# Ledger of designs, part 42: designed miniproteins, single chains

Each design is a single chain, and the fold is of that chain. pLDDT is the mean over its residues in the fold that is shown.

## One batch from the design tools (miniprotein)

Design m1438
Fold by ESMFold2-Fast:
Structure m1438 (fold): chain A 72 residues (1-72)
Amino acid sequence: SGSEAGAKAAEAAAKASTGEAREGALNGMQVARDGAGPAAGAAAFHDAAKYSGTEEARKMAREGVEAAARAG
């Protein structure tokens, strides 16, 4: 499901990032865990990308958004 894919992608992003990017990724995981659905998960990952301090973290967040959108 989109929520499951989103949560997994957010975990990966949180693991790969620090600071604001990690905080954004953790927020994305929480939104996905609350069962808000693929669209809400995609929005949370988009916010994580906005908080990203590195290109790697930003790419992970973008991939999470794409995965959540495709799964929905």
Scores: mean pLDDT 57

Design m1439
Fold by ESMFold2-Fast:
Formats: sequence, structure tokens, C-alpha cells
Structure m1439 (fold): chain A 83 residues (1-83)
Amino acid sequence: MEELLEAGRKGDPEAVDKLVEALTSPDEELQRAAAEAIAYLLKTGSPEVQQKAQDKLMELLEKLTPEQRERIVAYINEALEKL
């Protein structure tokens, strides 16, 4: 996660994609870590990184069930409030 966060912060599109994909992990700890990393990029990333993270997150949420979407949004909002 830390390596993906650093790469995402540097504008690596693959790192942002992998962080967003981790939000659908069956491992709750990994889901929470991914949500915290995405929240960090949304709050502290460059404008380009923020836009990319937002776009990839929205694309993912559109593909998920309502229940999965609500859970992921809740994790990200919780992480944003703690940052």
C-alpha cells in the first residue's frame, strides 16, 4: 500500500488504478487501507492526481452493487474526516 500511495502521489496512473481496485478486496483491512490511500490522494495530491483518483473511483462505483458502493463511500468518507 505505501509503495502504491507514493507512486500514485507521483502521478503513476497504474498505482492509482491498483489502489482503486483494492477497494473491492475481500480483505476488510485492505479495503480500509485502500480507502485511506485514495482519501489522501484526493486531499493532498496534485490537481492532476486528484482528478485521476476521482475519475477512477467514480468508474469503479458505477460498476458495483448499491451495497458495495455504500460501504466503499463510507470508508472513504471516514478516512477523509480523519485526515
Scores: mean pLDDT 77

Design m1440
Fold by ESMFold2-Fast:
Structure m1440 (fold): chain A 72 residues (1-72)
Amino acid sequence: MAKEKEKKEKLKEEAIKYLQTVYKLDEKTAKEAAELGIRAEELRKEIAGTSSPEQQQEAEELLRKQQEFAEA
């Protein structure tokens, strides 16, 4: 459990730095975009195994938010 949390936190920090450096986003926006991206990927994997209208709607909403930040 602790190891997986540490890996996820490192990935988030890395994504934040990448977004700040490459896209010149401010720290708050980069952090929010990284969190949305990670959550969207997690949901994508979940809905691949389980098909429910509710999960699909949530995944679509998160993916749309993640795309908005990527486009900005």
Scores: mean pLDDT 66

Design m1441
Fold by ESMFold2-Fast:
Structure m1441 (fold): chain A 63 residues (1-63)
Amino acid sequence: SAMAKERAEQARLLAELILRELSREGKLESGKVEVIDANTARATAVLDGEEIVIEVDLDKLKL
């Protein structure tokens, strides 16, 4: 549905903003964003050779 697509896009944009901020701080070696479902996106970042995963769940954030 259009609403599910909109929420997935919102989650993706928030995950992308997190990676952009890490990149601005000079900490990010590589990063990617994946949409997991209609409410959740995953940002995977490599910082100083370590992989970290940040999940953006709009239901938990009440967005």
Scores: mean pLDDT 80

Design m1442
Fold by ESMFold2-Fast:
Structure m1442 (fold): chain A 78 residues (1-78)
Amino acid sequence: SAAEVAALVAGLRREVAEARAALPDIKDPAERRVLELMIEGVTAVLRAAEEEALSLEELLARLRAVYAEAEALYQALS
């Protein structure tokens, strides 16, 4: 489980870095705002994983909450 958490955290860090680099090239304001909130939310989850030693289940639950917020924002901006 610790190895699974470490692999997921490493992958998410890479994805956040790539998303942050791509952010200035997103021309749609709604898409940009949704990506900004996802970057902020995932970054907060990654910080919690480092500070609180989250289980895989807790890490996934927090990520699902971020994705749910992003979906709700996208629907509100559509």
Scores: mean pLDDT 85

Design m1443
Fold by ESMFold2-Fast:
Structure m1443 (fold): chain A 99 residues (1-99)
Amino acid sequence: MKEEEEKLIEEYLSIAEKIAKAAGLELPEVEIKSLEELKEFIREVAEELEARAKKVGPGEGLRLGIASGLLLIVLGVLNTILENKKKKEEEERKLKEEL
């Protein structure tokens, strides 16, 4: 299960990096240890893109706004994955108490 989490972190971090780079934003090198840390990182990147979109011309602002929106969709997917993981851990805990 830890291997699946590491693979998800690598995959979604790669997607977030591609989205940010397409918008002209270079992401800092960060060590992501969990899906929760990845979620916070993507949120910060989306907020930075949205803030930049408000300060630039309409063409660049639209590009940055689209990139921010795409990152918020990725954030929503990660949120669902985290909620499903938490539910599974709760079910495993209950099974351990009943046995």
Scores: mean pLDDT 77

Design m1444
Fold by ESMFold2-Fast:
Structure m1444 (fold): chain A 55 residues (1-55)
Amino acid sequence: SAAELEALYAEALALLDARDLSEERKQQLRGNLDALYAAGDIVGLRVAVRELREL
């Protein structure tokens, strides 16, 4: 759903901002998240959230 897509995107962004990564790496990962969100890729965003939690 649109609500699930938005919630996953918001969580992924919050997790990314909390990571101890370089600004360059954060910008690259942000670009990937933006592409997944634009595509409506809920499965991809779930994977991204899981991966960001493991960082």
Scores: mean pLDDT 85

Design m1445
Fold by ESMFold2-Fast:
Structure m1445 (fold): chain A 74 residues (1-74)
Amino acid sequence: MTPEELVERMIAEIDAAIAALDAGQNTPEQARIFVEWAREELARLKAEHPDLDPQLVARFEAGIARLEARVAAA
């Protein structure tokens, strides 16, 4: 799996987590843990792969922010 493929998969997982929260199929606590993990992974990916597509990185950061905002509203 390439770093870009990993980021794309993580964005999809964030979208799925938001949908699960909206459906009442996930807890805010579990989603918050996922946000923390995703932030750590993004920081690591940026450090290891500084040439990673900045638009893809921005989409991932926006996804994390959306999930965090949804958790805060729950």
Scores: mean pLDDT 83

Design m1446
Fold by ESMFold2-Fast:
Parts: sequence; structure tokens; C-alpha cells
Structure m1446 (fold): chain A 100 residues (1-100)
Amino acid sequence: MRDRARRLTGRAATYLANGDYDSAIRYATQAIRLARRAGDEGTRRIGNMIRLAAMSARNGDYGSAGSMLGRAYQTARDRGYDDIARNIQRAYDTVRRQRS
């Protein structure tokens, strides 16, 4: 379950990076549910931040989205989730460009 939750979290970040906020919210929600069942608090926390970022971006609040993605990136890095961190970084770069 942990591996699947992590993969869905990475997919959610990838959808966010591509501007598909609805898919990002859907996959993040699935990842949070699986992480909760697996007792994977790190992935659950990261998934929740990505979900909140996608919801903020969907509403045009790229500032809040960027803040949440920055926090998610640091959490992923601190926990050694390099695959997730890379996908979050791409989402962060996309959101930062929207703020310009």
C-alpha cells in the first residue's frame, strides 16, 4: 500500500504540473486514503498539501498553491522521497510561471 500511495502522490503532482487540477485533486485524494490505510503519515501529509495546492490553483490562487507545493517539496526531500520531490518541483515551477 505505501508504494501505491507514493506513486499516486507523484501522479497527482504531475497532473498539477500539466494544469489538470481536477485529476490532481482526484489522484491526491486516492493517495491520501491509501497512505492513511498504510499508516504512511509522510505520504498522507504530502498528498494533502498537493491536494490543497491543486484546489488553490484551480481557483486562480497561485500564491497559496506555490506555498503548499514548496512545503510539500521540503517534506518529500526531508523524508527521502526523491521521486515525489522531483514531480512536486515540476508542479512548483509550473505554478510559479502562472504568477508572472
Scores: mean pLDDT 86

Design m1447
Fold by ESMFold2-Fast:
Structure m1447 (fold): chain A 81 residues (1-81)
Amino acid sequence: SLEEAGKYWVFTIRGRAKSEADRRQIEQLIAQLSEISGFPISLAETTTVVVSESNKEKALELVEQIAALREDATLSERKLE
């Protein structure tokens, strides 16, 4: 709906990759998130992703996978209104 078109979710993932193999997997997952988000995503230890309401669930699955590959990872979610 038009009401949902103006709603976005922000996911912030923090933490260092557990290994170089995990870093490469994170890069692949971030590439998939970039396609969903439509915005550039940083490969830094803090990764911020902005997605529309309709893509929230798919993005969440990918950000949870990224968090699992990071040491002492934190994941935060915020709805933009």
Scores: mean pLDDT 77

Design m1448
Fold by ESMFold2-Fast:
Structure m1448 (fold): chain A 91 residues (1-91)
Amino acid sequence: MEAARQSAEAIARHTGLSLEEVLARLRAEIAEDPTPAKALELAVLSLALGRDELTVEAIALLFRLTPPEHHAELERVLRELGIPEALIERA
């Protein structure tokens, strides 16, 4: 959790936006052009904001956009970022 919050706060500082504005902008960008990188950013940011349902949706999208051969590596990355296993399982 702490690593995910730090990542989200770094994004907010870099853009000069609030965390909520960063989240809204990222969701709009994903709706227009979904990529694994954007889905990962959404998962980290939504987790940092305590939005578990959105975190699960973002992880599900990330797995859909990622080739199956990379899913095991992706699960490790998500755990390293502090995403709870319960949310990863639910995705």
Scores: mean pLDDT 76

Design m1449
Fold by ESMFold2-Fast:
Structure m1449 (fold): chain A 126 residues (1-126)
Amino acid sequence: SMADREMQLRAVRLVVGTVERVVGFTEKAIEALKEGNYDLAISYMTIARMVVDYGRAELESLREKAPEGALPFVDEAIEKMKEIGELVKQAEKYVIDKDLKGLEEVLRQLKEIREEMEKEEKELRA
């Protein structure tokens, strides 16, 4: 239905907004780590985790308001948010280990999720 499509779009937009912010903070963490500013790199990844936690809470709130026909779409968005959250946890560990290559690989995966979700958002708006 039109209402199901609108709810799906709202869920996808929450994931897109979250992953865009997470990508930005991960790029800042990489730069900080390259500059030897370890504490700043940790701080950026802590903010990235908080951004994911907030995005998940917003999706869970959206799920409570969703009609039955929209629930599968909101659940898919929640699963994508969990995937982003696991990547952020990996990034936090790579910062602690000062593993720049590991952190850059996480950024690559986050950018792939961003591109996938941005494409889905565009298709839903068409």
Scores: mean pLDDT 90

Design m1450
Fold by ESMFold2-Fast:
Structure m1450 (fold): chain A 87 residues (1-87)
Amino acid sequence: SARERLYAILTPEQREALERLEELEREGRLKELSEELKRILEEMLDALREAVEARAREQGKEDTVEENRKHMEEEVEKLKEEIRKFV
């Protein structure tokens, strides 16, 4: 899945940060995000955006890659929007 491909390019620390963000969001406790966690998530989002766009350009076949790219970009933008509310 697109999520599995996304997680494959993340470090263990970044995956843990994503899981923590999801947990806090489900519990309505996003305000409890630490500054260090926000920093890790922002760095991850920038790296993911670059990786998704580079992969799409390099492979030149947009049918399968385009759908995965859009899903990954949506995940990245959702996380960035949530982080921006607290940064």
Scores: mean pLDDT 64

Design m1451
Fold by ESMFold2-Fast:
Structure m1451 (fold): chain A 87 residues (1-87)
Amino acid sequence: SEEELKKLEKEIQDLVQEMIRINELAKTDPEKAYEEAKRLLIRRGLVTPEQAEAMTLEELRQVMADYITELSKKYFKLKKELEKKKS
């Protein structure tokens, strides 16, 4: 649905903004960036607390980037389906 497409777009935008914020924070306060990245991924169910504790900031950022990529693929697939219905 168009509503599902809008919801997915907002989710991707919110995650991209969080990723940008964490990347900027890592330049001045890498320890705080690491803690924020862990909390975000745990809250999203992408990693467990135990997994996150064993991971580096780079590995946490990679998990986030991979998830954004998967959401983007889902978004473009849904958008293409909706365009075919309007044509």
Scores: mean pLDDT 83

Design m1452
Fold by ESMFold2-Fast:
Structure m1452 (fold): chain A 61 residues (1-61)
Amino acid sequence: SREEALEAARKAAEEAAKVYGVELTEDQIERIAEESVEQSGANPTVARTLAVEKVYELAKK
């Protein structure tokens, strides 16, 4: 479901931020999660992958 995908993406973004050592606000995490869900078609596995990629892109800036 969309709710499952959103929770998965949010969790993945939080974990990726810790792994890559980047500080993200709750608003940034929520935006990443929402974008990942929309781009994944509400697929939890794809949403998680996209969320990690988005955090990585922010970390390398």
Scores: mean pLDDT 84

Design m1453
Fold by ESMFold2-Fast:
Structure m1453 (fold): chain A 73 residues (1-73)
Amino acid sequence: MSKAQEQLKNEILAALEKLKNEGKISDRTYNNAKNYLEEHDIDSVSQLLEVPGVGKKTLENLMYEMGLKKKLV
């Protein structure tokens, strides 16, 4: 895994933990996403749509939490 992919994975995990603590995702969705990140290399947040329980709204919440959508909408 590249350093960029590892950094992205860590940022996604931190955002997921915050969303879980805010009640925006379930513990089950958090664990599914964590397992996916441990088993797969990723270069894009959108790949998390492959995770059971991660839909469009969860992806959008992740992007806002990571600062990827802070200027748009």
Scores: mean pLDDT 77

Design m1454
Fold by ESMFold2-Fast:
Structure m1454 (fold): chain A 80 residues (1-80)
Amino acid sequence: SMLDTMLQLVDWFSRSANPVYYLTQLALSLLNIKLSDEEAEKLKNISKEEAIKILEQAIERTSGDKKIVAEHALKKLKEM
C-alpha cells in the first residue's frame, strides 16, 4: 500500500546521511508545502528542534494516512 511504502521511506530517511533534512522534506510534502530549489538547499542545515516543530504541525494539520506517516517520522526523529 502507499501507507506501507511511506512508512518504509521514513525508516530509510531516519538511517540516511541527513535524516533531519529528509524527514523535514517529508513533513512539508504532507502539509502540501512546495519549496523552491534554493529553499530546499537551505533546508539541509535545518536543526532537529525546527524539524520536530514542523513534524508536530504536520501531525496537527493532517489526518488519516498522512497523520500516521507524520507520527512515525516524529518518533524516528526523537529516537536519534
Scores: mean pLDDT 87

Design m1455
Fold by ESMFold2-Fast:
Structure m1455 (fold): chain A 71 residues (1-71)
Amino acid sequence: DLEEAKEKLKKSIKEKLPELYEEFAEKLEKVKTAEELAEVREEAMKALAEKHPEYKEDFEKKWKEIQKEKE
């Protein structure tokens, strides 16, 4: 559900993007809809790619795996 998805995203940000965790945690607390969650997730992924390009390869790999599952 939405609340579980928020917690999972929050945990991922804390682990992979700790320097921006505070900002994203505040944004996630204000998220009330799935659309808002998707926007925050997209921002987090973009920030991760910009601040930690080393994680970009892992993100691309995971993205391809997710797309393959959606058959």
Scores: mean pLDDT 70

Design m1456
Fold by ESMFold2-Fast:
Structure m1456 (fold): chain A 86 residues (1-86)
Amino acid sequence: MEVTVEDTSFEKADIEEKPEKVLDGYTDVPMRLTVRIEKGKVTVEVEAADGRRARAIAPNSKTEGDTDLVALRAAKLAYEALKEAL
């Protein structure tokens, strides 16, 4: 299945607008996102300035060059996990 770049832009809008209102005060904490792309998997780690962390691992397609889209999906999963940890 193909994922459009629009999904990534929409994901950023969700991070900026929806989490700001949903997180109830967590928005004042700066966040750092680290994406590590490896053959067979993509690992994304999100760390908030207050020390909370979340990590997501997604399988990377080895047959096609959609690694960037897989990394962006993993980033969304890691961010959602961080939001739950906050």
Scores: mean pLDDT 50

Design m1457
Fold by ESMFold2-Fast:
Structure m1457 (fold): chain A 95 residues (1-95)
Amino acid sequence: AAPLPRSVALLLEYLREIGAAPGEWVPEERFLDFVRSLPEFKSLSEEALRRATEAMLELLADMGLIELARDPADPSRRVFRLRGEAVEAARAAMP
């Protein structure tokens, strides 16, 4: 199989770090916090970091790898989850 795009690799790394199961809904702001913690992004401004995170999630959604939705408990918040082959890739990568 072809190697995963960097955006998919970062998403899978994040889900492993927080212990989320593939297909679980994750708050968008928690992924932003994770991206902010990475050494490669530490020099970015908050605005640049937010834009990069939003662009990454939008690209993943456009590719059909994640689903974006509003949190049922708080519709002002956005959540996402893995779908399709991204869920299978995440499961294969988990111990």
Scores: mean pLDDT 68

Design m1458
Fold by ESMFold2-Fast:
Structure m1458 (fold): chain A 53 residues (1-53)
Amino acid sequence: MKESVLIRAATGEDAETFGLMLLAVLKSDPEAENPELTVLSETEVEVSWERKE
């Protein structure tokens, strides 16, 4: 099942930093497959992954 989280911050740098932190957590989670970060706007990023099975 595909899951995603939208991260919005006051600055693009903060949004990307929070997104990268979540991405690192997901990469260490064996239940999360193919975690990726997508920049949606200057202040918004989306982190998506596939839940295993």
Scores: mean pLDDT 79

Design m1459
Fold by ESMFold2-Fast:
Structure m1459 (fold): chain A 80 residues (1-80)
Amino acid sequence: SPKEKAEQLLKEMESLIDRLEKAVEEGAPDETIRELMKELQKKFEELLNVMSQLSPEDRERFTKKLEELQKKVDEILEKA
């Protein structure tokens, strides 16, 4: 279902963000950071597409979760 796909994509994004945080903490090369950011952007675009198929209530919940994840990414990148 679209809701199950959205939940899966959200979990995949959370995993990528954890990997990004670890890469920044470990002083990984810029190429590694760029690759993780590119993968995260791709998952974000896929999630937005799936969210268009959700009910207004589910779409609102996922939008709030995405805003929280975007804030976390911004905080991680500020440390880099």
Scores: mean pLDDT 86

Design m1460
Fold by ESMFold2-Fast:
Structure m1460 (fold): chain A 76 residues (1-76)
Amino acid sequence: MSQELLRELGEVALRWKELQPKVLASGNKEAIEHMKKALEHIQEAQEHLVRGDLEGAREHIEKAREHIDKVEELLK
């Protein structure tokens, strides 16, 4: 369902935005790299949703979530 994927994408994008100032303040290069990869997957998920590729969108949302989870772990 595209509405549910839009909600999931919004949640992942919000998590990314909330983490960004903390990652930049940390100077942790690995966390910065994972943030870049998460943003790339967020953008790819949005492009797939616009094209109606719900499966591709889900895969990129999941990859973005994995990178964000890694950032949160690195900042502990």
Scores: mean pLDDT 87

Design m1461
Fold by ESMFold2-Fast:
Structure m1461 (fold): chain A 76 residues (1-76)
Amino acid sequence: MAEAAYRTVVAHLKAQPGLTPEQAVRAAANLGAFLIRQGIPREKAVEYAVRLLKELGVEVTPEQAQAEIDRVLAER
C-alpha cells in the first residue's frame, strides 16, 4: 500500500511540467501525512517523503520532511 501510493505520486509529479520545489515539498508532506493516517509509522512515512523529493531533485533532510508532515497533520 505505502509503496503503491509513493509510486503513484512520483509518476504524477514527474509528469507535471514546471513543478516548483515548494509544490514538491507540499506533495511529499501530503503523502507522508496520508501514510500516517493509514497506520504507517511516522519514521517510514518520513523515509517515503525524502525518497519522493530525492526522485524530483529536491534535497531535504529527514528532519525537514518530518516537520512538513507534522504541519499537514496539525491542519485537521
Scores: mean pLDDT 80

Design m1462
Fold by ESMFold2-Fast:
Structure m1462 (fold): chain A 84 residues (1-84)
Amino acid sequence: NEDAKKGEELAKQGKYGEAGIYLGRAADQLIKQGRYQDALKLGQKGVEAGMQGLRDGEDVTVATAGALAGIGAEFQARLLLGLK
């Protein structure tokens, strides 16, 4: 998954907000593939990355977008897994 690789590389560079955006996109791709458990884990990583960007004082718009992308993917994966 190209977006997952980019998200991991951005996180290693300390660009957590951007990492969250790419990890959230990658989780959405996993949902389309029926890989809901992997999507849930990746969505959770996206949320944490976006929140870390906020804690580190990164651009609020980018970090918030990363957190929201992760939240959206996590929520969808939970519903598709039958989780509350």
Scores: mean pLDDT 84

Design m1463
Fold by ESMFold2-Fast:
Structure m1463 (fold): chain A 80 residues (1-80)
Amino acid sequence: SEKLKEALERLANGDFSAMKDFALLLLEIMGKEEERERALKEAEEAIEYMKEHLEEVQEAFKELLEKLDEQLKKFEERLK
């Protein structure tokens, strides 16, 4: 969770390399590390899109980060 949030924060700040870290972290969480090469290739394509739409993509990741934090808090509250 912490590493996922950190990767999203880096993406929101325009650090496109975090997309590769984000993809690898998702594979690790899902237990699908064998799909690493495909995920990295898709991340590279996403990075090109992000470079052309920097402001729009940063705002989108910022919203996603806020929604993720809200969902994690709601999940934690429901668990109790």
Scores: mean pLDDT 72

Design m1464
Fold by ESMFold2-Fast:
Structure m1464 (fold): chain A 61 residues (1-61)
Amino acid sequence: MSAHQQQLLDEVEAHARTLSREELEALRASAEKMLQLMGPSNPVARELLEAILAVLDELLA
């Protein structure tokens, strides 16, 4: 990932750690929808969204 994408991921992770379980589940659903919508046509967005989903899955475990 680029430095900008890594910074965005770090900010999303920091924000996600402050969210409730319901808010985390909503964020995960939104990220999964975005991955399905743009992931196949944008490998860069897919990489970032997959990393975000992995972080959210760890927080929900």
Scores: mean pLDDT 78

Design m1465
Fold by ESMFold2-Fast:
Structure m1465 (fold): chain A 87 residues (1-87)
Amino acid sequence: SEMKKELISMFEELKKKIEKLTEEGLKEKDPEKLKKIIEEIKKLYEDFLDEILNKKKLGGDAETYKMLEELKKLVEEAIEKIKKKIE
């Protein structure tokens, strides 16, 4: 369906943004900038979940579930890597 293609496109663009922010975080040394990168990653994830689950009411199928679990893991790993630089 067109909605499924849009969902996949949104997911892939979000993954690219999170990966780019993670790379920026790994190169950054300023704790305040690192904190801002973490908050940006969190906001991107929360905005995506709100769009998919609350606004578009998507999430009932196994493929969408697998995609959301992959995204959650990517976000958690990104945040953990950046947090280790602040601590």
Scores: mean pLDDT 82

Design m1466
Fold by ESMFold2-Fast:
Structure m1466 (fold): chain A 84 residues (1-84)
Amino acid sequence: MTYTVTAYVFQEGDRLRGVYEVKEPGKEPVYLMAGRSSEEAKELLERARREGKIVATATATGETVEEAIQKAEKLAVRELLKVL
């Protein structure tokens, strides 16, 4: 089974926030953000997208959710470092 994870880094005020969009084949995406529900994480991401505040994004796949998250996070950090 292949999991697709997209990591998004967005600016909220003077802080950076991260969210993972986890896609499993045949299922609705689940959004992971520390201290937030999937629904709240999705709403915050959509707001950041509308306001042009997404500063880095990266997508990775893996045989497990954890593997896909780790790969996507590493790529997203690399993209973030290009924009400081």
Scores: mean pLDDT 84

Design m1467
Fold by ESMFold2-Fast:
Structure m1467 (fold): chain A 105 residues (1-105)
Amino acid sequence: PDVPLTPEDKKLLEKAREKIKKAQELVRQGDALEQQGKQGDIKALQQAIKTYEEAKKILEEAIRILDQVDPRSFEAQVELSMALMQKSVTEKAIERLKKLLKELE
């Protein structure tokens, strides 16, 4: 991509990066709760699901912001690709834990 970011696009990219960082922090917290839940803590499993759902919501916000950035921007394309990948991983974690929780009920 041969187009430099405008000042407006740079602000959008920064905003999206901050949201992605917050979502990654929540995913790490969710991962720790998932491990605790797998050791038999049902409340930790429920909390892991809620934490991953919050991370997914923030990733969806970041994706909406990145969709507003010039698609010719390599930096924005990389961030969008990473956010979409992280969202996919988080959705699979939610599905996995909901299935596990249902089997324990």
Scores: mean pLDDT 87

Design m1468
Fold by ESMFold2-Fast:
Structure m1468 (fold): chain A 85 residues (1-85)
Amino acid sequence: AEYEVTVGEVDENVKKLKVGDKVIVRYSPFVATGAPEEIELLPDDSKEVSDSLVEILDENGNFIAFGKITKIGGDPSKLKVKEKK
């Protein structure tokens, strides 16, 4: 599944996204149906493998980063973005 969400908050460590950015969060087919409330961005060379791994794409569908869903809240206008490390 894919969810179109607007970034509402970013941690100061997050360099890839800004508040107000529109992104597409691409889930695996078995992930929960709720819109993401909070995501941790993973490093580009991250060795972590997880079923909760998602792809973060820009508004045009271009790849930005891998992420991990940390909370599901259903409000697509208030995505919080953190860095994993």
Scores: mean pLDDT 70

Design m1469
Fold by ESMFold2-Fast:
Structure m1469 (fold): chain A 99 residues (1-99)
Amino acid sequence: STKEEKIQAVREKLEEKRRELLRELGLSPLSPEQVAELGERLLALARKNDLLQFFTSDDEDIAALLITGALAAYAAKLRGEELEPLAEELAELFAETVA
C-alpha cells in the first residue's frame, strides 16, 4: 500500500468511529461548520499544550483525530466517568460546539 492509501484508510476508520459514537449518543451527524469550528478550537488547544510536536500529519488529519477523541471524551463524561484535565477540556469543547 502507498502512504496515501494508508492515510485514507485511517481517515475512513476515524470517520466510521465518529459516526458510531454519535449514533450511540443519539446525536445528529456533525455539520461541516461544526467540524470546521471544532477542528480549529481543538488544534488551538493542542498548540497550547505543545501536543502538535508529536504529530507528523497535516492539520486536517490531526483535527480529525482530535474531533474523534473529543467525542469519545464527551461520551465518557455522559457515562459519569472521571476525566483527566485535558480530556475534560476536549469534552467541554465538543459540548460547547455541538450541544
Scores: mean pLDDT 77

Design m1470
Fold by ESMFold2-Fast:
Structure m1470 (fold): chain A 99 residues (1-99)
Amino acid sequence: SEEEIEAASLGLKTATEVLRQVDAGNIDAAAEVIKKVVDEGRLDEANFAASWAIGLLVATGRYEDAARLARKVAEAFKDKNPELAEILRQTAEELERRL
């Protein structure tokens, strides 16, 4: 849908800022970028941002950064999307096994 395309586009911009914070060595700030979007109720945008940021870190072999980000982002989704929070927690555990 048009709304899904818009959410994906905005999610990519959010993921870019998340990755800038990861590259700066600040995982807490990276997770906070996503948390602000979650708190504003833009859940599809936040989901795309989390998926793309974590996905790129995994694709580039940055498993420790990906695992740390996934755990903190899981907490950001805990109240608004508990199912996604659990998926992100399990993703972090899987990535930690690759370290």
Scores: mean pLDDT 88

Design m1471
Fold by ESMFold2-Fast:
Structure m1471 (fold): chain A 118 residues (1-118)
Amino acid sequence: MLSEEQKLLLEFMDKLESPEYAGLAAPLRKLPDLAKYPNYLEIVPNPVSLETIREAVESGEITTVEELEAALEQMFENVKKYYSPDSPIYKMAEEFRKEAKKLLEELRKKVEELEKEK
């Protein structure tokens, strides 16, 4: 069974994948097609997508807000390494990162409140 904190982490992932953020999230939902982009792993040795982060939370590999934030930051840094600053995907990822940061602040408050109730 999932812990109460893990449930909050999954609710956060559900929010990032919601229709409200779908336009910004779309290029980051899944890993790039490695058959189409064979050089991706040479530039980005630690590939991360919203799908891989969700799977890590569900499996118990990510159990804290700090681990979740680290995975999200790696995902955004991977975009900066692979794509040009003038590319649409780079600009969309920067806007999505700002929104994700706001949602992470809300998540931290929920986790702190949960800890007070223990």
Scores: mean pLDDT 82

